# Designed miniproteins, single chains, continued (5): the designs that were tried, part 84

Each design is a single chain, and the fold is of that chain. pLDDT is the mean over its residues in the fold that is shown.

## One batch from the design tools (miniprotein)

Design m19107
Fold by ESMFold2-Fast:
Structure m19107 (fold): chain A 64 residues (1-64)
Amino acid sequence: SMEEKHKKLLRLIGEILRIIGEIFDLEQQLKVETDPEKKKELEKRLEELKKRREELMEELRKLE
């Protein structure tokens, strides 16, 4: 139904926006972080979130 498609669309958009916000926050943290080990942890988390964002954006593109 159109309502079910609408709910899925809104949930995907909401999740993508949340991930974009988390990426922004982590990038800001990475700019001021001086600990090399913490930098590696932040960079790894950024890579995971960017991959998740791309996966969700592909799901969004497939919605008719």
Scores: mean pLDDT 86

Design m19108
Fold by ESMFold2-Fast:
Structure m19108 (fold): chain A 73 residues (1-73)
Amino acid sequence: SRKRAIELLEESLEYLKEGKVEEAQRKLSEAYRLLGEPSLADSTKGMSAKNLESQATKTLNELKGKPIQLSTS
């Protein structure tokens, strides 16, 4: 399920690069539903292209990357 969510997030970012905001929003919404976040999925309906790109990028990095804790102590 997470791998499919990652694919949907990548598709969302590709649609945003094409200026297809409604398609990008739909793909991001589906990704959030697969991740068990229906409230976040519903919240995408009111987002601008900039906000959709920010959320898709953040979520994609979270799923693909390890949480990094920076400490200088």
Scores: mean pLDDT 76

Design m19109
Fold by ESMFold2-Fast:
Structure m19109 (fold): chain A 113 residues (1-113)
Amino acid sequence: SRLEEIIKILEEEAEEALAAGDKESAAGYLLALGERYYLMGDYEKAIEAYERAIELAPDSKEAAAAYAKLGEIYYKQGDLEKALEYYEKALKIDPNNERAKENLEKVKKKLAE
């Protein structure tokens, strides 16, 4: 399928960037790979891709986006404590992310129930 072709290209581009020592580009490709798996509903593979993006570039904009997506996944799974932790990490790097702020407030409200 077209989605499987995109995934293969992103995996190949991430590996090429890693081989070249370009951790920031590799993190960007892994973020995109995670987003494709998320759209497929494969949350396990999405989490793995996001975690790898964070490991390669932990204080980057890519890491901030990956943390926000991890927060969304754990919120959907009902793990409110992990969702809270990841949204706080996303906002520490990118404090102007309005979606992450709104989602953090939703998590705090649910934890108070």
Scores: mean pLDDT 89

Design m19110
Fold by ESMFold2-Fast:
Structure m19110 (fold): chain A 56 residues (1-56)
Amino acid sequence: MEELKIELALEKAPSLSESGLEDLEKYAKTMSKETLEKLAEGIENEEAKKLIEKIL
């Protein structure tokens, strides 16, 4: 349930501000590898996807 909420939040962010990218990076670093892998599969935003892949 928590994983799905995070995935939907990132999918619905079509444009990321500088502060939004910083918040995403900070938040992603607190996630497990399993959660990050699921997020990478569902993300439509290429910048967010690259950021998640970098953290993995």
Scores: mean pLDDT 63

Design m19111
Fold by ESMFold2-Fast:
Structure m19111 (fold): chain A 100 residues (1-100)
Amino acid sequence: MELEEEKGREIAALAEAGVPEEELNRKRIEAAIEILRAALEANPELSREERALMVASVIMLAEEVGAPEELIERILEEAGLRRAELEAAKERIRALLAEG
């Protein structure tokens, strides 16, 4: 996606400029959510499982940097996913990372 390239360049420029970690992490989360939204909209044929994996990846990033629960709930609502589907997707991602 063109948006991924644009946001990636913005974040890289901020990191090179010495922007504080907290502000940089906030920008990374904002970019990840925007990219996720665009990707889900561009791919309506995605299975619920594939959609859950994409959403789980973004939520895991948001949780790692201390994002509030309200933001996580909004992401789930926008994606049309249940908490149980998110937890299953997170577990699958962790299993894949543990083997690789």
Scores: mean pLDDT 76

Design m19112
Fold by ESMFold2-Fast:
Structure m19112 (fold): chain A 85 residues (1-85)
Amino acid sequence: GDTRSLLERIAAQPTELEKAAAIASEAIALVKGGAPDTAVALLRAALPLLTDPEIRALVEEAIRLLQAGKNEEAIAKLEELRSLA
């Protein structure tokens, strides 16, 4: 899918928690759909939209896990991020 379109949907969310939930939901869908590299690209592009250090840390950990091939652990971190909203 087009990472730019997903990023625009994330950026349109009114609060940082809603942005975090949108990031997590879209990234989980990409990983489950067999596109972990696209999920990494989306997460990295979304990081500049986030200022909260806890939210940023969860996104950075999800990127690290996906890059290590730990897709299920990455999904768990993204679900943790989504639960904050």
Scores: mean pLDDT 83

Design m19113
Fold by ESMFold2-Fast:
Structure m19113 (fold): chain A 93 residues (1-93)
Amino acid sequence: ATEGTDAVAFVSADGQAVGVGFYVPGAKAGAGGTATVTASNGGVGTGPAGVDAGGMVSASGRGTNAQAGDTVTATVTFDDGRVATATATAVAA
């Protein structure tokens, strides 16, 4: 898996939704994929991933049960089969 850079993570107040944004070399605007998001508390969520017009990968996890201050790791499998991962400390959305 390729390690992402400049990762940021946001968690909803109820911990049910986590968003992770990061950059990875060769990500193309409009590319899609799926994400698994894991929290340091053992929570795991899954959701869609995509690349925005600026080249940022956005990954979402539903059901992650994370809190602000938790370390969150997103693993994205792109539609082309490439895998990227990024880790960030979650902040309240």
Scores: mean pLDDT 78

Design m19114
Fold by ESMFold2-Fast:
Structure m19114 (fold): chain A 58 residues (1-58)
Amino acid sequence: SRTIKAPETVVRAVELLAEGRSIAAIARELGLSQGALSRRIYETTGASARQVRAMLAR
């Protein structure tokens, strides 16, 4: 990944994903829909939340 400016919301979301929280729970905590959360993660990291989740879910 290139140098991407990560908004605080996405940084918090990635931390919660690393803790094993579900995307649905994170989205509710941050006041976003799952689609909005996925979009923000994709815009920031270059990978969809679903892709990141699939890689981490093993």
Scores: mean pLDDT 70

Design m19115
Fold by ESMFold2-Fast:
Structure m19115 (fold): chain A 90 residues (1-90)
Amino acid sequence: ELTEEILEALKDPEQYEKLLAVLEGTREQAEKLGDEETAKLAEEAIRLVEQGKKAIEEGDMEKAREIAKKLAELLKELSRRAEELGAKLR
């Protein structure tokens, strides 16, 4: 499910830019809070988003799907971390 959504987002320029902006914001926020693990995960997700777009542009759909699967797992972890942060509303 999430893998398919990510693959579609990587194909759509508007969704691609939105996803990249969200991940860059997550990295910046994590760095500001001193959360090195979340910052590193966000950087890895950004790298996978860029690699996935390149794979799609090159027509390598098998590589694009593998990248989307890895990105799905990483986004799930980032979402979990963001949810925990929201639950600690000060």
Scores: mean pLDDT 80

Design m19116
Fold by ESMFold2-Fast:
Order: sequence, then C-alpha cells, then structure tokens
Structure m19116 (fold): chain A 57 residues (1-57)
Amino acid sequence: MPSVVEVMIAMGTIQEMLAQGKSKEEAMQAAIDSLKLIGVSEERAKEAAEIALKHLE
C-alpha cells in the first residue's frame, strides 16, 4: 500500500500535468515516472497514481 506522501506527490504531478493540457493517461504516467525517480517501485507508484486520480475525480 502506498504511503500518504506518495499519494500526495502523485496528486501534485497529476494536477500539474492536467493544468498543462495533458491527457489523464499522460498525467498518470508522469506521476508513476516521478515516484520511480525517488525510488518507489513501479507497482507501488502505479497504486499511488490510481489512488491520487480517484481523489481528484
């Protein structure tokens, strides 16, 4: 299960990408990539991004 901090980072990335006119798919990928850069596994980063997107909908 992702931490609250990981979900918040994903939310920030998704909001920024959507504000730039990127698709939901591009925003999700950007969030996953950002979390992977700070050492989060791909599976955990994907879970964090999915939780973040659900909170923003």
Scores: mean pLDDT 82

Design m19117
Fold by ESMFold2-Fast:
Structure m19117 (fold): chain A 77 residues (1-77)
Amino acid sequence: MSLQEKIQSLSLQEQQVLALLYEEGALSQREIAERLGLSQSTVSRHLRNLQAKLGPDYLARDAAGRWRLTPAALEAL
């Protein structure tokens, strides 16, 4: 499956999380929750689902525990 096909399989909230990381870069779960008006638990669930669907090659945590799209994801988008 292409990255584009994987993105089309995402829920609307999963797509919102992905778009936010694309626009803003590395963000903590708290920052994502504040930006989208969601609970941290909801964001954690969406991030887990996104990583399961996209894989660690496209979505990863940095040393500070913030979530980011990898260079491979940014090139493929």
Scores: mean pLDDT 80

Design m19118
Fold by ESMFold2-Fast:
Structure m19118 (fold): chain A 58 residues (1-58)
Amino acid sequence: ATTIVTTIQPAGAKGTITVTVTIGADGEVTVEATASDPELDELAERVARTVETHYRQR
């Protein structure tokens, strides 16, 4: 299994977005995005959906 953790701080934002992608040995992909500040919740949701959609359509 492979786990990738990326922390993103948007310019001018008061917080960060942490994106975790876990790829299992069978190719199962789990994507989670968490915002440290509520103002980034919409952006975190969009990032999670974008990454998940990319993997789901394959």
Scores: mean pLDDT 74

Design m19119
Fold by ESMFold2-Fast:
Structure m19119 (fold): chain A 112 residues (1-112)
Amino acid sequence: DPIREITKKLLREKDDPAAISIAYKVVVAIEKLRKLSPEELEELMRRAYRIAEELIKQGKTPEEIIREILRELGFDEEEIEKIMEYIRENREELEEEFLLLSGEVAGEEAKE
């Protein structure tokens, strides 16, 4: 799964797990609307991470951050609402999957 591998890569390289969590949810939801290459998924996730990191520093809520990421990525308001609905309906699963990926990366860094 290219999204899992990109997420694990960001977890190794970056120090803002909240921003990575938001980027993960956004990229998973977008993938449900279109198929992207692994390279496009990595570019999308890195861009989403940068936007999330900046907006977290501004004290924005996760919902406000996701909406702004989607606007900056060129989605219209109808597409944004569809993506937001998917994230809301799957919030528990997306959070659990992200925590499992975070745990996998922490575990591999502890192993030689």
Scores: mean pLDDT 83

Design m19120
Fold by ESMFold2-Fast:
Structure m19120 (fold): chain A 70 residues (1-70)
Amino acid sequence: SDEEVRRNLETALELLKQGDVVGALAALDEALRLATDPEVIELIRRAKEALEQGDVETAIEYLEKALEKL
């Protein structure tokens, strides 16, 4: 559901603010498993790609955009 996707994205954002990138990636993988909106899926994928490059700030921006789409 959109509510479960939102919860996982909010959890990922909180974990990123705490410096827990591994925990954030796990929350994003769960959000990606539950997401059905192609725009939300693409934004989550972009956030994961940014985290893989060490760009936490860009990842947060993509996650905030994904939350706006829900």
Scores: mean pLDDT 88

Design m19121
Fold by ESMFold2-Fast:
Structure m19121 (fold): chain A 118 residues (1-118)
Amino acid sequence: VEELLNKGREYLRQGKFEEAVKYFEEAIKKDPNNAEAYRLLGRAYMGLGEFDKAIEYYNKAIEIDPNNADAYADLGDVYFAKGELEKAREYYQKALEIDPNNSRARWGLLEVERKLRE
């Protein structure tokens, strides 16, 4: 499973989102309770612009692991991309409640606050 996740992460870094999806789906088939696999599958769908699928998989990751700060930061990112700034702020704040040093959530919160001032 870890090898499949690592290969999928490499495809994510290269922007090869369709390939990343295949590896994360195979990881989920082998371990259906792997919260990280669902979170990474959501990130791949985010890269494809499939925001509703990304939200579905991020919520599945949180259902399995409710203290996953990265999954909450990912929900913040997708709602920010959808222009739902109040929801984005709430999810970034939730990520920071779990992990105050989560750099993605800290950066995302600054961006959503900047956008709300416009």
Scores: mean pLDDT 87

Design m19122
Fold by ESMFold2-Fast:
Structure m19122 (fold): chain A 119 residues (1-119)
Amino acid sequence: GPEATTKGAGEGMTKGIKEGGGTHSGGTGGAGVGGGASGGLESAEKAGRSASESSPGVSAAAGGAAGVGGAFHAGLQSGGEGASKAAEIGAEGAEKGGGEKAGKGGKYTAEGVKKGAEE
């Protein structure tokens, strides 16, 4: 359902930002979201913004994750399958527009959406 899909998206965003950000002295934005019981998309987006303020490398991954978040929300009108498909399209767009780090943020977010939709 939508709640499981949104939770999956939040968890994917957290992982994608951490992986796509590479090395930075902060590392805290992605880790902060991962520790929350409510891994919702809004919380992940806020942590993504905090992470992107830590370094330029993290901002690309956070941007990719946020872009996928927008796409999946639009897909929610068609249920979990629509959200999953929209997230995959968003992840491809993030990679094309923002490069490899943005692609990683988007890809992990889309994987989280898909896992949540399958529950």
Scores: mean pLDDT 57

Design m19123
Fold by ESMFold2-Fast:
Structure m19123 (fold): chain A 66 residues (1-66)
Amino acid sequence: GADGLDRALVRLYLEGRITPEQAGRASRLALPHLEAGDYEGARKAMLDAGLTPEQADEVVRAARAA
């Protein structure tokens, strides 16, 4: 869900692992997929936003757990 997405993206940003622009793009592109329950689409959206595969997998796992 959105709570898991937001928390994971904020954590990556605070750790210096992504930029604010990448966090904003990942949130915007992934949120419609998460609202639809499309976790594969959400993962792809995060990659399109410039996250690494490992970062995208971390964020998707957090979103699914919430």
Scores: mean pLDDT 84

Design m19124
Fold by ESMFold2-Fast:
Structure m19124 (fold): chain A 108 residues (1-108)
Amino acid sequence: MKKKVTLTAKLQKVDAADNPIEDVGEVTVEAEYDPEKVRQEFGLPEKEARELALSGALSEAVDRKMREQGWDAAGARVTRFLSEDEAEVEVWARKDGVYYRGRGIAKE
């Protein structure tokens, strides 16, 4: 069954040691993912299938939205499930050779 999620994440410019230097804004994306399809296609356990499916869908949605705003590339990955309806997500983005990172929550 396809699930819908909304991710909201804050982005920060980081130094070479991953320390925050500057807040650069917030990204909000919606994505659809199908953990059962990923489970069947790759033969993964339910948790791994859900993590892979959600990370892929969010990464594509973040990259698309950030590129539309003039960024070079972006992505996202699930770092931890907080509940059945919420996940902690790490985001990254790149613009003009500068690297940015953020964290947010994806909710169903």
Scores: mean pLDDT 80

Design m19125
Fold by ESMFold2-Fast:
Structure m19125 (fold): chain A 69 residues (1-69)
Amino acid sequence: VKPLDEKEIDAAMMRIRVAVALTAAKNGAPLEEVIETLEEVLEEAEEKGLPEEVIEEIRETIEEVRERL
C-alpha cells in the first residue's frame, strides 16, 4: 500500500475539520463561528492548492450554513 503524501493528508484533514464544524452546527454551535471556521479551512485548502473537488465541497458547505444564518 502506498503511503499518503502530504497533499492527500492535507485534503483528508480539511474534510475532517469540515465534518467537525458541521457536527458542532447540528449541536447548536453559533452559526457565525461555524462559518468562520469553514472559511479558515477554505483559505488553507486554497493556499495549499488542494484539488478543485475538495475546494468546491468546502464552498458548498459554507453556502449551506450561510443559508441557515
Scores: mean pLDDT 78

Design m19126
Fold by ESMFold2-Fast:
Formats: C-alpha cells, structure tokens, sequence
Structure m19126 (fold): chain A 75 residues (1-75)
C-alpha cells in the first residue's frame, strides 16, 4: 500500500511540475510559487513513505523550477 501511495504522489508531482512550468511561461508567478511549494510538500511525503529516490527527484525538480521562477522574476 505504501508503494501505491508513493506512485500516486509521483503522478501528482508530474502534474504539479507541468502546472508550475506553464505558470512560469504565462507569467503567473504567484501560481508558480504555490505549485513549487506543493512539489516540496510531495517530496517530503514521499520521503516519509520511504520512497527516497522519488523524493530526491521531485525535490530536484522543485529546485530547477524555483531557479526558472527567479529568472522570470528578474526579467
């Protein structure tokens, strides 16, 4: 069941990451920040389930998106 929960969180993370990328491209920086925060929350939940590799991957995705957001804010 923990494996099923982790897979659901991984799929949610993929959707949220796409939403964050789209928000950055649209200039909706507040929405992008909310989505990045959600990715960080999903990474924490994955870590608590013991899905450490998935947690690291989601966390790194959140960091990459945060960098893109900061670049967009500076433009």
Amino acid sequence: SKEEEAKKLEEEAKKVAKEAEEAIKAGDLEKAREKIKKLEEIAQELAELGALEAAREVYLTAQKLDLKLKEAEAA
Scores: mean pLDDT 87

Design m19128
Fold by ESMFold2-Fast:
Structure m19128 (fold): chain A 55 residues (1-55)
Amino acid sequence: MDAELQAINRVASEAQEEPLTAEEVRARLLELGVSPEMADRAVAALERQGLLAPE
């Protein structure tokens, strides 16, 4: 619950400083224990914000 949101926010902050691909963001979220559903939502949100490197 709150831990998943904290993990997502940390990865989003990292992507802001150094561009990450969608695959890299997803992999990091899974390593932090975020569910696949939440990881996919976070990747989609970061793509909409323009924070991800193109594949």
Scores: mean pLDDT 77

Design m19129
Fold by ESMFold2-Fast:
Structure m19129 (fold): chain A 52 residues (1-52)
Amino acid sequence: KKELAEKVYKDFLELQKKGKTSWEAIDELAKKYNLTKEEIVKLLQEYFLSKV
């Protein structure tokens, strides 16, 4: 349910730590998870909202 959103968010942070920009990280995650960039953005937003 929320497992995928958390996993995607952790991978997003790891990519940014490696010097990738937010849009580069989103593109790489879309390829890794076989999702669209829009779906990756929605998963990241869902995770952020769940942590407020």
Scores: mean pLDDT 78

Design m19130
Fold by ESMFold2-Fast:
Structure m19130 (fold): chain A 77 residues (1-77)
Amino acid sequence: SMREELEKRLLIEIKKAVEAAKAAGDEETVALVEEAARAFLAGDYERALALLEEAAKVATGEAKEHAERAAELVREL
């Protein structure tokens, strides 16, 4: 289904954002994206989106790109 595909892509982008931020030593982005993942799993899509948008603002490089893609996927849910 479209929802299952969006949720799968979202979790992949969240994982990649965390991995990229950890590789960069960006603990702030790691915390924001991990909190966004918890909000998403709890069904709080508005909170997940806000946290991913904040992560995209503070992150750089690959972490920023993955956080931005994750935010776009939440908007489609």
Scores: mean pLDDT 89

Design m19131
Fold by ESMFold2-Fast:
Structure m19131 (fold): chain A 60 residues (1-60)
Amino acid sequence: MEEIFEDAVKKAEELLKKGVPPRQVHEELVRWLTENYGLSEEEARRIADRAVLEAIEKLK
């Protein structure tokens, strides 16, 4: 679970650095988490919410 969160934060950081808006980063993370880790949409959304916020803080 911690590994999944760290991977999600890293992916969010890469997308934000490329100029992808936070809303699109969130949607891409939800899709990536459901497809690659088999998470439910609800679980993926909770992880994506936290990962996007963490990535934004790290890029400030």
Scores: mean pLDDT 82

Design m19132
Fold by ESMFold2-Fast:
Structure m19132 (fold): chain A 95 residues (1-95)
Amino acid sequence: SITDLIIEAGALVALAEIMLVTAKSETNVDRMEKLVKRVEEIVKEAEGLIEQARAHADQLTPWQQQELATVEAGLRRVKKDIEELKKQVEEMKSK
């Protein structure tokens, strides 16, 4: 169902946020890089679910529209944090 797509996408975004907190506290550059790559895969899966939900845009209830917008906002924050952390990884590798 469309609701299940939105809930699953939201859960993946939440998981990505938790993993990014872990990655930010990681002192080993190889482990940090592996965590970032895993988060990128989770983001890709969440984007696929969001795209599937958006394909049914004409069928979305007001509640589903609001929830999907919330998930999309969370995904944008996660993507920004990934780019910042990727920059940190490259800086650590350059030292």
Scores: mean pLDDT 86

Design m19133
Fold by ESMFold2-Fast:
Structure m19133 (fold): chain A 84 residues (1-84)
Amino acid sequence: AAARERVARLITRAVGELKEEVDKFLNSKDPKEQRDLLYELLRKAVDRVREEIEQSNLTPEEKAALLAEVDRVRAAIDAERAGG
């Protein structure tokens, strides 16, 4: 529960920090391109969060729990993209 909420917050912040990718998504006029840009944005945000957790001063136990949730979110994004 705590790891899930924390990872969701970290991803939300990372998306906000990826302003250039957000601007590309919002300025796209093609629904297919907009979908691809959204998945690229989410993947970049997840990858950034993973790096931040790995470089953090958190305990090994906390890092393991957060990284497991990051990997779950990444898998869900990849499955959604593959599913249409």
Scores: mean pLDDT 83

Design m19134
Fold by ESMFold2-Fast:
Structure m19134 (fold): chain A 77 residues (1-77)
Amino acid sequence: AEERLWEASEHIVRGYNLFKEGKYEEAIKHFERAAELAEGVDPQVAADAYRLLAQVYEKMGQKEKAEEYRKKADELA
């Protein structure tokens, strides 16, 4: 559990830096991995990763995907 949460946090940090650089596809991969690692271990960290996925998809103009991930985050929070 501890190793999974540390790895999830690392992916969130890396994904966020990529997101700020406009590297949306790379950011998505990191946030997806973070959500996967946090799933069933820490719902709050998983929700944070899903909220970040929603923000990336919103920036890409994919509003339906953004709404899907916001809903997933809300269900975990």
Scores: mean pLDDT 85

Design m19135
Fold by ESMFold2-Fast:
Structure m19135 (fold): chain A 68 residues (1-68)
Amino acid sequence: SDAVVERLVREGGLSRAEAERLAREILEAAQKGDNERLRELGERLVREYGLSPDTADRILAQAVLEAQ
């Protein structure tokens, strides 16, 4: 979704292409209710992309809202 992509670019500093790929993975996990996969993706945002835990949590929360 646009909101998840924009947060990844603006707050995470990801390139648009990386943000679009990662947003797709996050939204698919949210749509499936895969809480374990969402946790792994949140940890990946912090470890690989240097996001704060708070920022990662906000992005995941946005994806969950959009998936429902």
Scores: mean pLDDT 85

Design m19136
Fold by ESMFold2-Fast:
Structure m19136 (fold): chain A 72 residues (1-72)
Amino acid sequence: KFQEELRKKIVDALQKLGFSKEQAEKAARIFLEKGDEVTPEELAKELGISLEQAQKALDAMRKVVKEFAEKL
């Protein structure tokens, strides 16, 4: 239940940043599986995007998780 809501918020946030739904879903899955262990380099390779785009995605996902936790 909480995992599905969090995943949806992450996907929506990434799509607002210009990522495709496919990229957003894959990024959310990797991030939710590994948490803080995810590196920009790993995400860039998995999604086929630049390191800059991967860092932007990670920053956005971390912000969503922090805001979600504060609402619990």
Scores: mean pLDDT 80

Design m19137
Fold by ESMFold2-Fast:
Structure m19137 (fold): chain A 85 residues (1-85)
Amino acid sequence: SKKDALQEALFLLDSMLKATEAEEEEAKKSIKEGADRVIKLLKEAGGSKELIEEAEKAGEAAEKGDIEEAKKYIEKAKELVEKEL
């Protein structure tokens, strides 16, 4: 269900936030993998375009090594998930 997908996305976003505390290369990989999973779940479940966009930006920022920017996008994505629940 959409609610189950949003709960799973929230769990993944929390894990991505935790990953921002890791060494840069591990943080980049974990956040990008998490973002890709969140994006897939939300596209399949009909999550909002704004939420999907924030998750995409988090993955892109992490891939570029901008962990601070990635963290900002993860926080915004979490707020949007909570609003849709």
Scores: mean pLDDT 87

Design m19138
Fold by ESMFold2-Fast:
Structure m19138 (fold): chain A 59 residues (1-59)
Amino acid sequence: MQLYEATEDWPKVHPEMLGFKKGDILELLREVSNSYWIARSLKTGEVGIVPKSFLKEIP
């Protein structure tokens, strides 16, 4: 399981997007483009599109 930590807050601005807060942990499900991934929030269980530039890989 690839885990990423949100480095900044991101509001859910579109129904297909996943909103998150700085420090939230997300599981990468699929890479869809150079800028966006599909991820699951471990906090809420919600799945959606996230900007990869707001995420940091957890070692």
Scores: mean pLDDT 82

Design m19139
Fold by ESMFold2-Fast:
Structure m19139 (fold): chain A 74 residues (1-74)
Amino acid sequence: MKEEALKYLEKAIKYAKEGNFTQAALSVAKAYHTLGRLDKAHEYARRVYAAGQAGNKEEALKIVEEALKDILEE
Protein backbone atom coordinates (compact mmCIF):
# COMPACT_ATOMS: atom_id res chain seq x y z
CA MET A 1 0.00 0.00 0.00
CA LYS A 2 1.05 3.67 -0.56
CA GLU A 3 1.61 4.30 3.17
CA GLU A 4 3.95 1.27 3.43
CA ALA A 5 5.78 2.40 0.27
CA LEU A 6 6.33 5.85 1.83
CA LYS A 7 7.86 4.22 4.93
CA TYR A 8 10.36 2.37 2.72
CA LEU A 9 11.26 5.68 1.02
CA GLU A 10 11.81 7.23 4.47
CA LYS A 11 14.28 4.40 5.17
CA ALA A 12 15.90 4.94 1.74
CA ILE A 13 16.51 8.64 2.55
CA LYS A 14 18.05 7.69 5.92
CA TYR A 15 20.34 5.06 4.34
CA ALA A 16 21.40 7.43 1.54
CA LYS A 17 22.28 10.14 4.11
CA GLU A 18 24.37 7.53 5.98
CA GLY A 19 26.20 6.59 2.75
CA ASN A 20 24.63 3.11 2.73
CA PHE A 21 23.61 3.18 -0.93
CA THR A 22 23.02 -0.59 -1.21
CA GLN A 23 20.34 -0.41 1.52
CA ALA A 24 18.98 2.85 0.05
CA ALA A 25 18.58 1.17 -3.37
CA LEU A 26 16.96 -1.92 -1.78
CA SER A 27 14.52 0.27 0.20
CA VAL A 28 13.47 2.16 -2.98
CA ALA A 29 12.93 -1.21 -4.72
CA LYS A 30 10.77 -2.41 -1.79
CA ALA A 31 8.67 0.78 -1.95
CA TYR A 32 7.83 0.18 -5.61
CA HIS A 33 7.34 -3.59 -5.08
CA THR A 34 4.71 -2.69 -2.45
CA LEU A 35 2.88 -0.77 -5.21
CA GLY A 36 3.29 -3.58 -7.80
CA ARG A 37 5.58 -1.35 -9.92
CA LEU A 38 8.37 -3.81 -10.72
CA ASP A 39 9.86 -1.85 -13.65
CA LYS A 40 10.13 1.33 -11.57
CA ALA A 41 11.55 -0.66 -8.65
CA HIS A 42 14.41 -1.90 -10.85
CA GLU A 43 14.96 1.47 -12.57
CA TYR A 44 15.14 3.64 -9.43
CA ALA A 45 17.14 1.09 -7.40
CA ARG A 46 19.71 0.82 -10.22
CA ARG A 47 20.01 4.63 -10.43
CA VAL A 48 20.48 5.02 -6.65
CA TYR A 49 23.10 2.25 -6.58
CA ALA A 50 24.98 3.75 -9.56
CA ALA A 51 25.06 7.23 -7.96
CA GLY A 52 26.33 5.65 -4.73
CA GLN A 53 29.07 3.72 -6.56
CA ALA A 54 30.16 7.04 -8.11
CA GLY A 55 30.37 8.51 -4.57
CA ASN A 56 27.68 11.08 -5.41
CA LYS A 57 25.52 11.27 -2.27
CA GLU A 58 23.61 14.33 -3.55
CA GLU A 59 22.63 12.53 -6.77
CA ALA A 60 21.53 9.43 -4.81
CA LEU A 61 19.36 11.60 -2.52
CA LYS A 62 17.90 13.44 -5.54
CA ILE A 63 16.89 10.10 -7.11
CA VAL A 64 15.22 8.93 -3.86
CA GLU A 65 13.37 12.29 -3.68
CA GLU A 66 12.24 11.81 -7.32
CA ALA A 67 10.84 8.38 -6.32
CA LEU A 68 9.06 9.98 -3.33
CA LYS A 69 7.46 12.61 -5.61
CA ASP A 70 6.44 9.93 -8.15
CA ILE A 71 4.75 7.80 -5.47
CA LEU A 72 3.01 10.84 -3.89
CA GLU A 73 1.53 11.71 -7.33
CA GLU A 74 -0.18 8.28 -7.55
Scores: mean pLDDT 84

Design m19140
Fold by ESMFold2-Fast:
Structure m19140 (fold): chain A 90 residues (1-90)
Amino acid sequence: SFAERVGKLSKKVLEFYKKGVLTPEEAATLILLMILSKLDEVEHLIELLEKDPEAGRKAIAQKTEEIKKHAPKSVKAMFERILKGLEKIK
């Protein structure tokens, strides 16, 4: 189900974040994509990160920059709220 996919992906993102593999902005990017129902994209990015950490980090960093520069104001505000939430759990 959608909820099971979100649960599995959220767990993986938080594990990578707590291990310091993902920056707060990179973790917020993946969580934002899940909120936007872009699960296939998040699954691809996590699989890439697990198979090729360097390529995975580069791809996630590029997506983070895209969101920060080109996303609508409402999406940018959501990104900032996710970042604030992540700061409380590190």
Scores: mean pLDDT 85

Design m19141
Fold by ESMFold2-Fast:
Structure m19141 (fold): chain A 60 residues (1-60)
Amino acid sequence: MMKSYVIVDENGNTIGLLTIEDGIVKLIIDGKVVKEFKAESIEEALKKVEEFLGKKVSLK
């Protein structure tokens, strides 16, 4: 089942979307897939997104 989340930075500004389907996570910014990776949980996905962006993020 595909799940999608809005990602915001520490100031509440929208960064993009995170989609998760069958353990594959895609980070979508400005309508483009900028990063694709595997994650077993939403917590792992957020950690990898933070490492990629170099800043703290949360879900809205």
Scores: mean pLDDT 81

Design m19142
Fold by ESMFold2-Fast:
Structure m19142 (fold): chain A 84 residues (1-84)
Amino acid sequence: MMSEEELLEESVRIAREVPIDHVALAQVLQERFGIRSFSLPRDLTNPADLKRMAEGLTRGESLPSVREALGLILEALKIILEEQ
């Protein structure tokens, strides 16, 4: 089971190693996960920006915790990696 810190670190790692388009991330979250209530991060390689995105997503989608929002972000990033 991944902690909030582990989910955040893994997401940052993926974003650093593979060029990820903010538009592609937004599209995956909206079309595959039905998530619309979030702000795009300024920098996907910045942990603070990813955490802010997860907090906004938690509030907008009424998720039980920021950890679950981070899990959704990580899964969306993995889907984008599948395309490359």
Scores: mean pLDDT 74

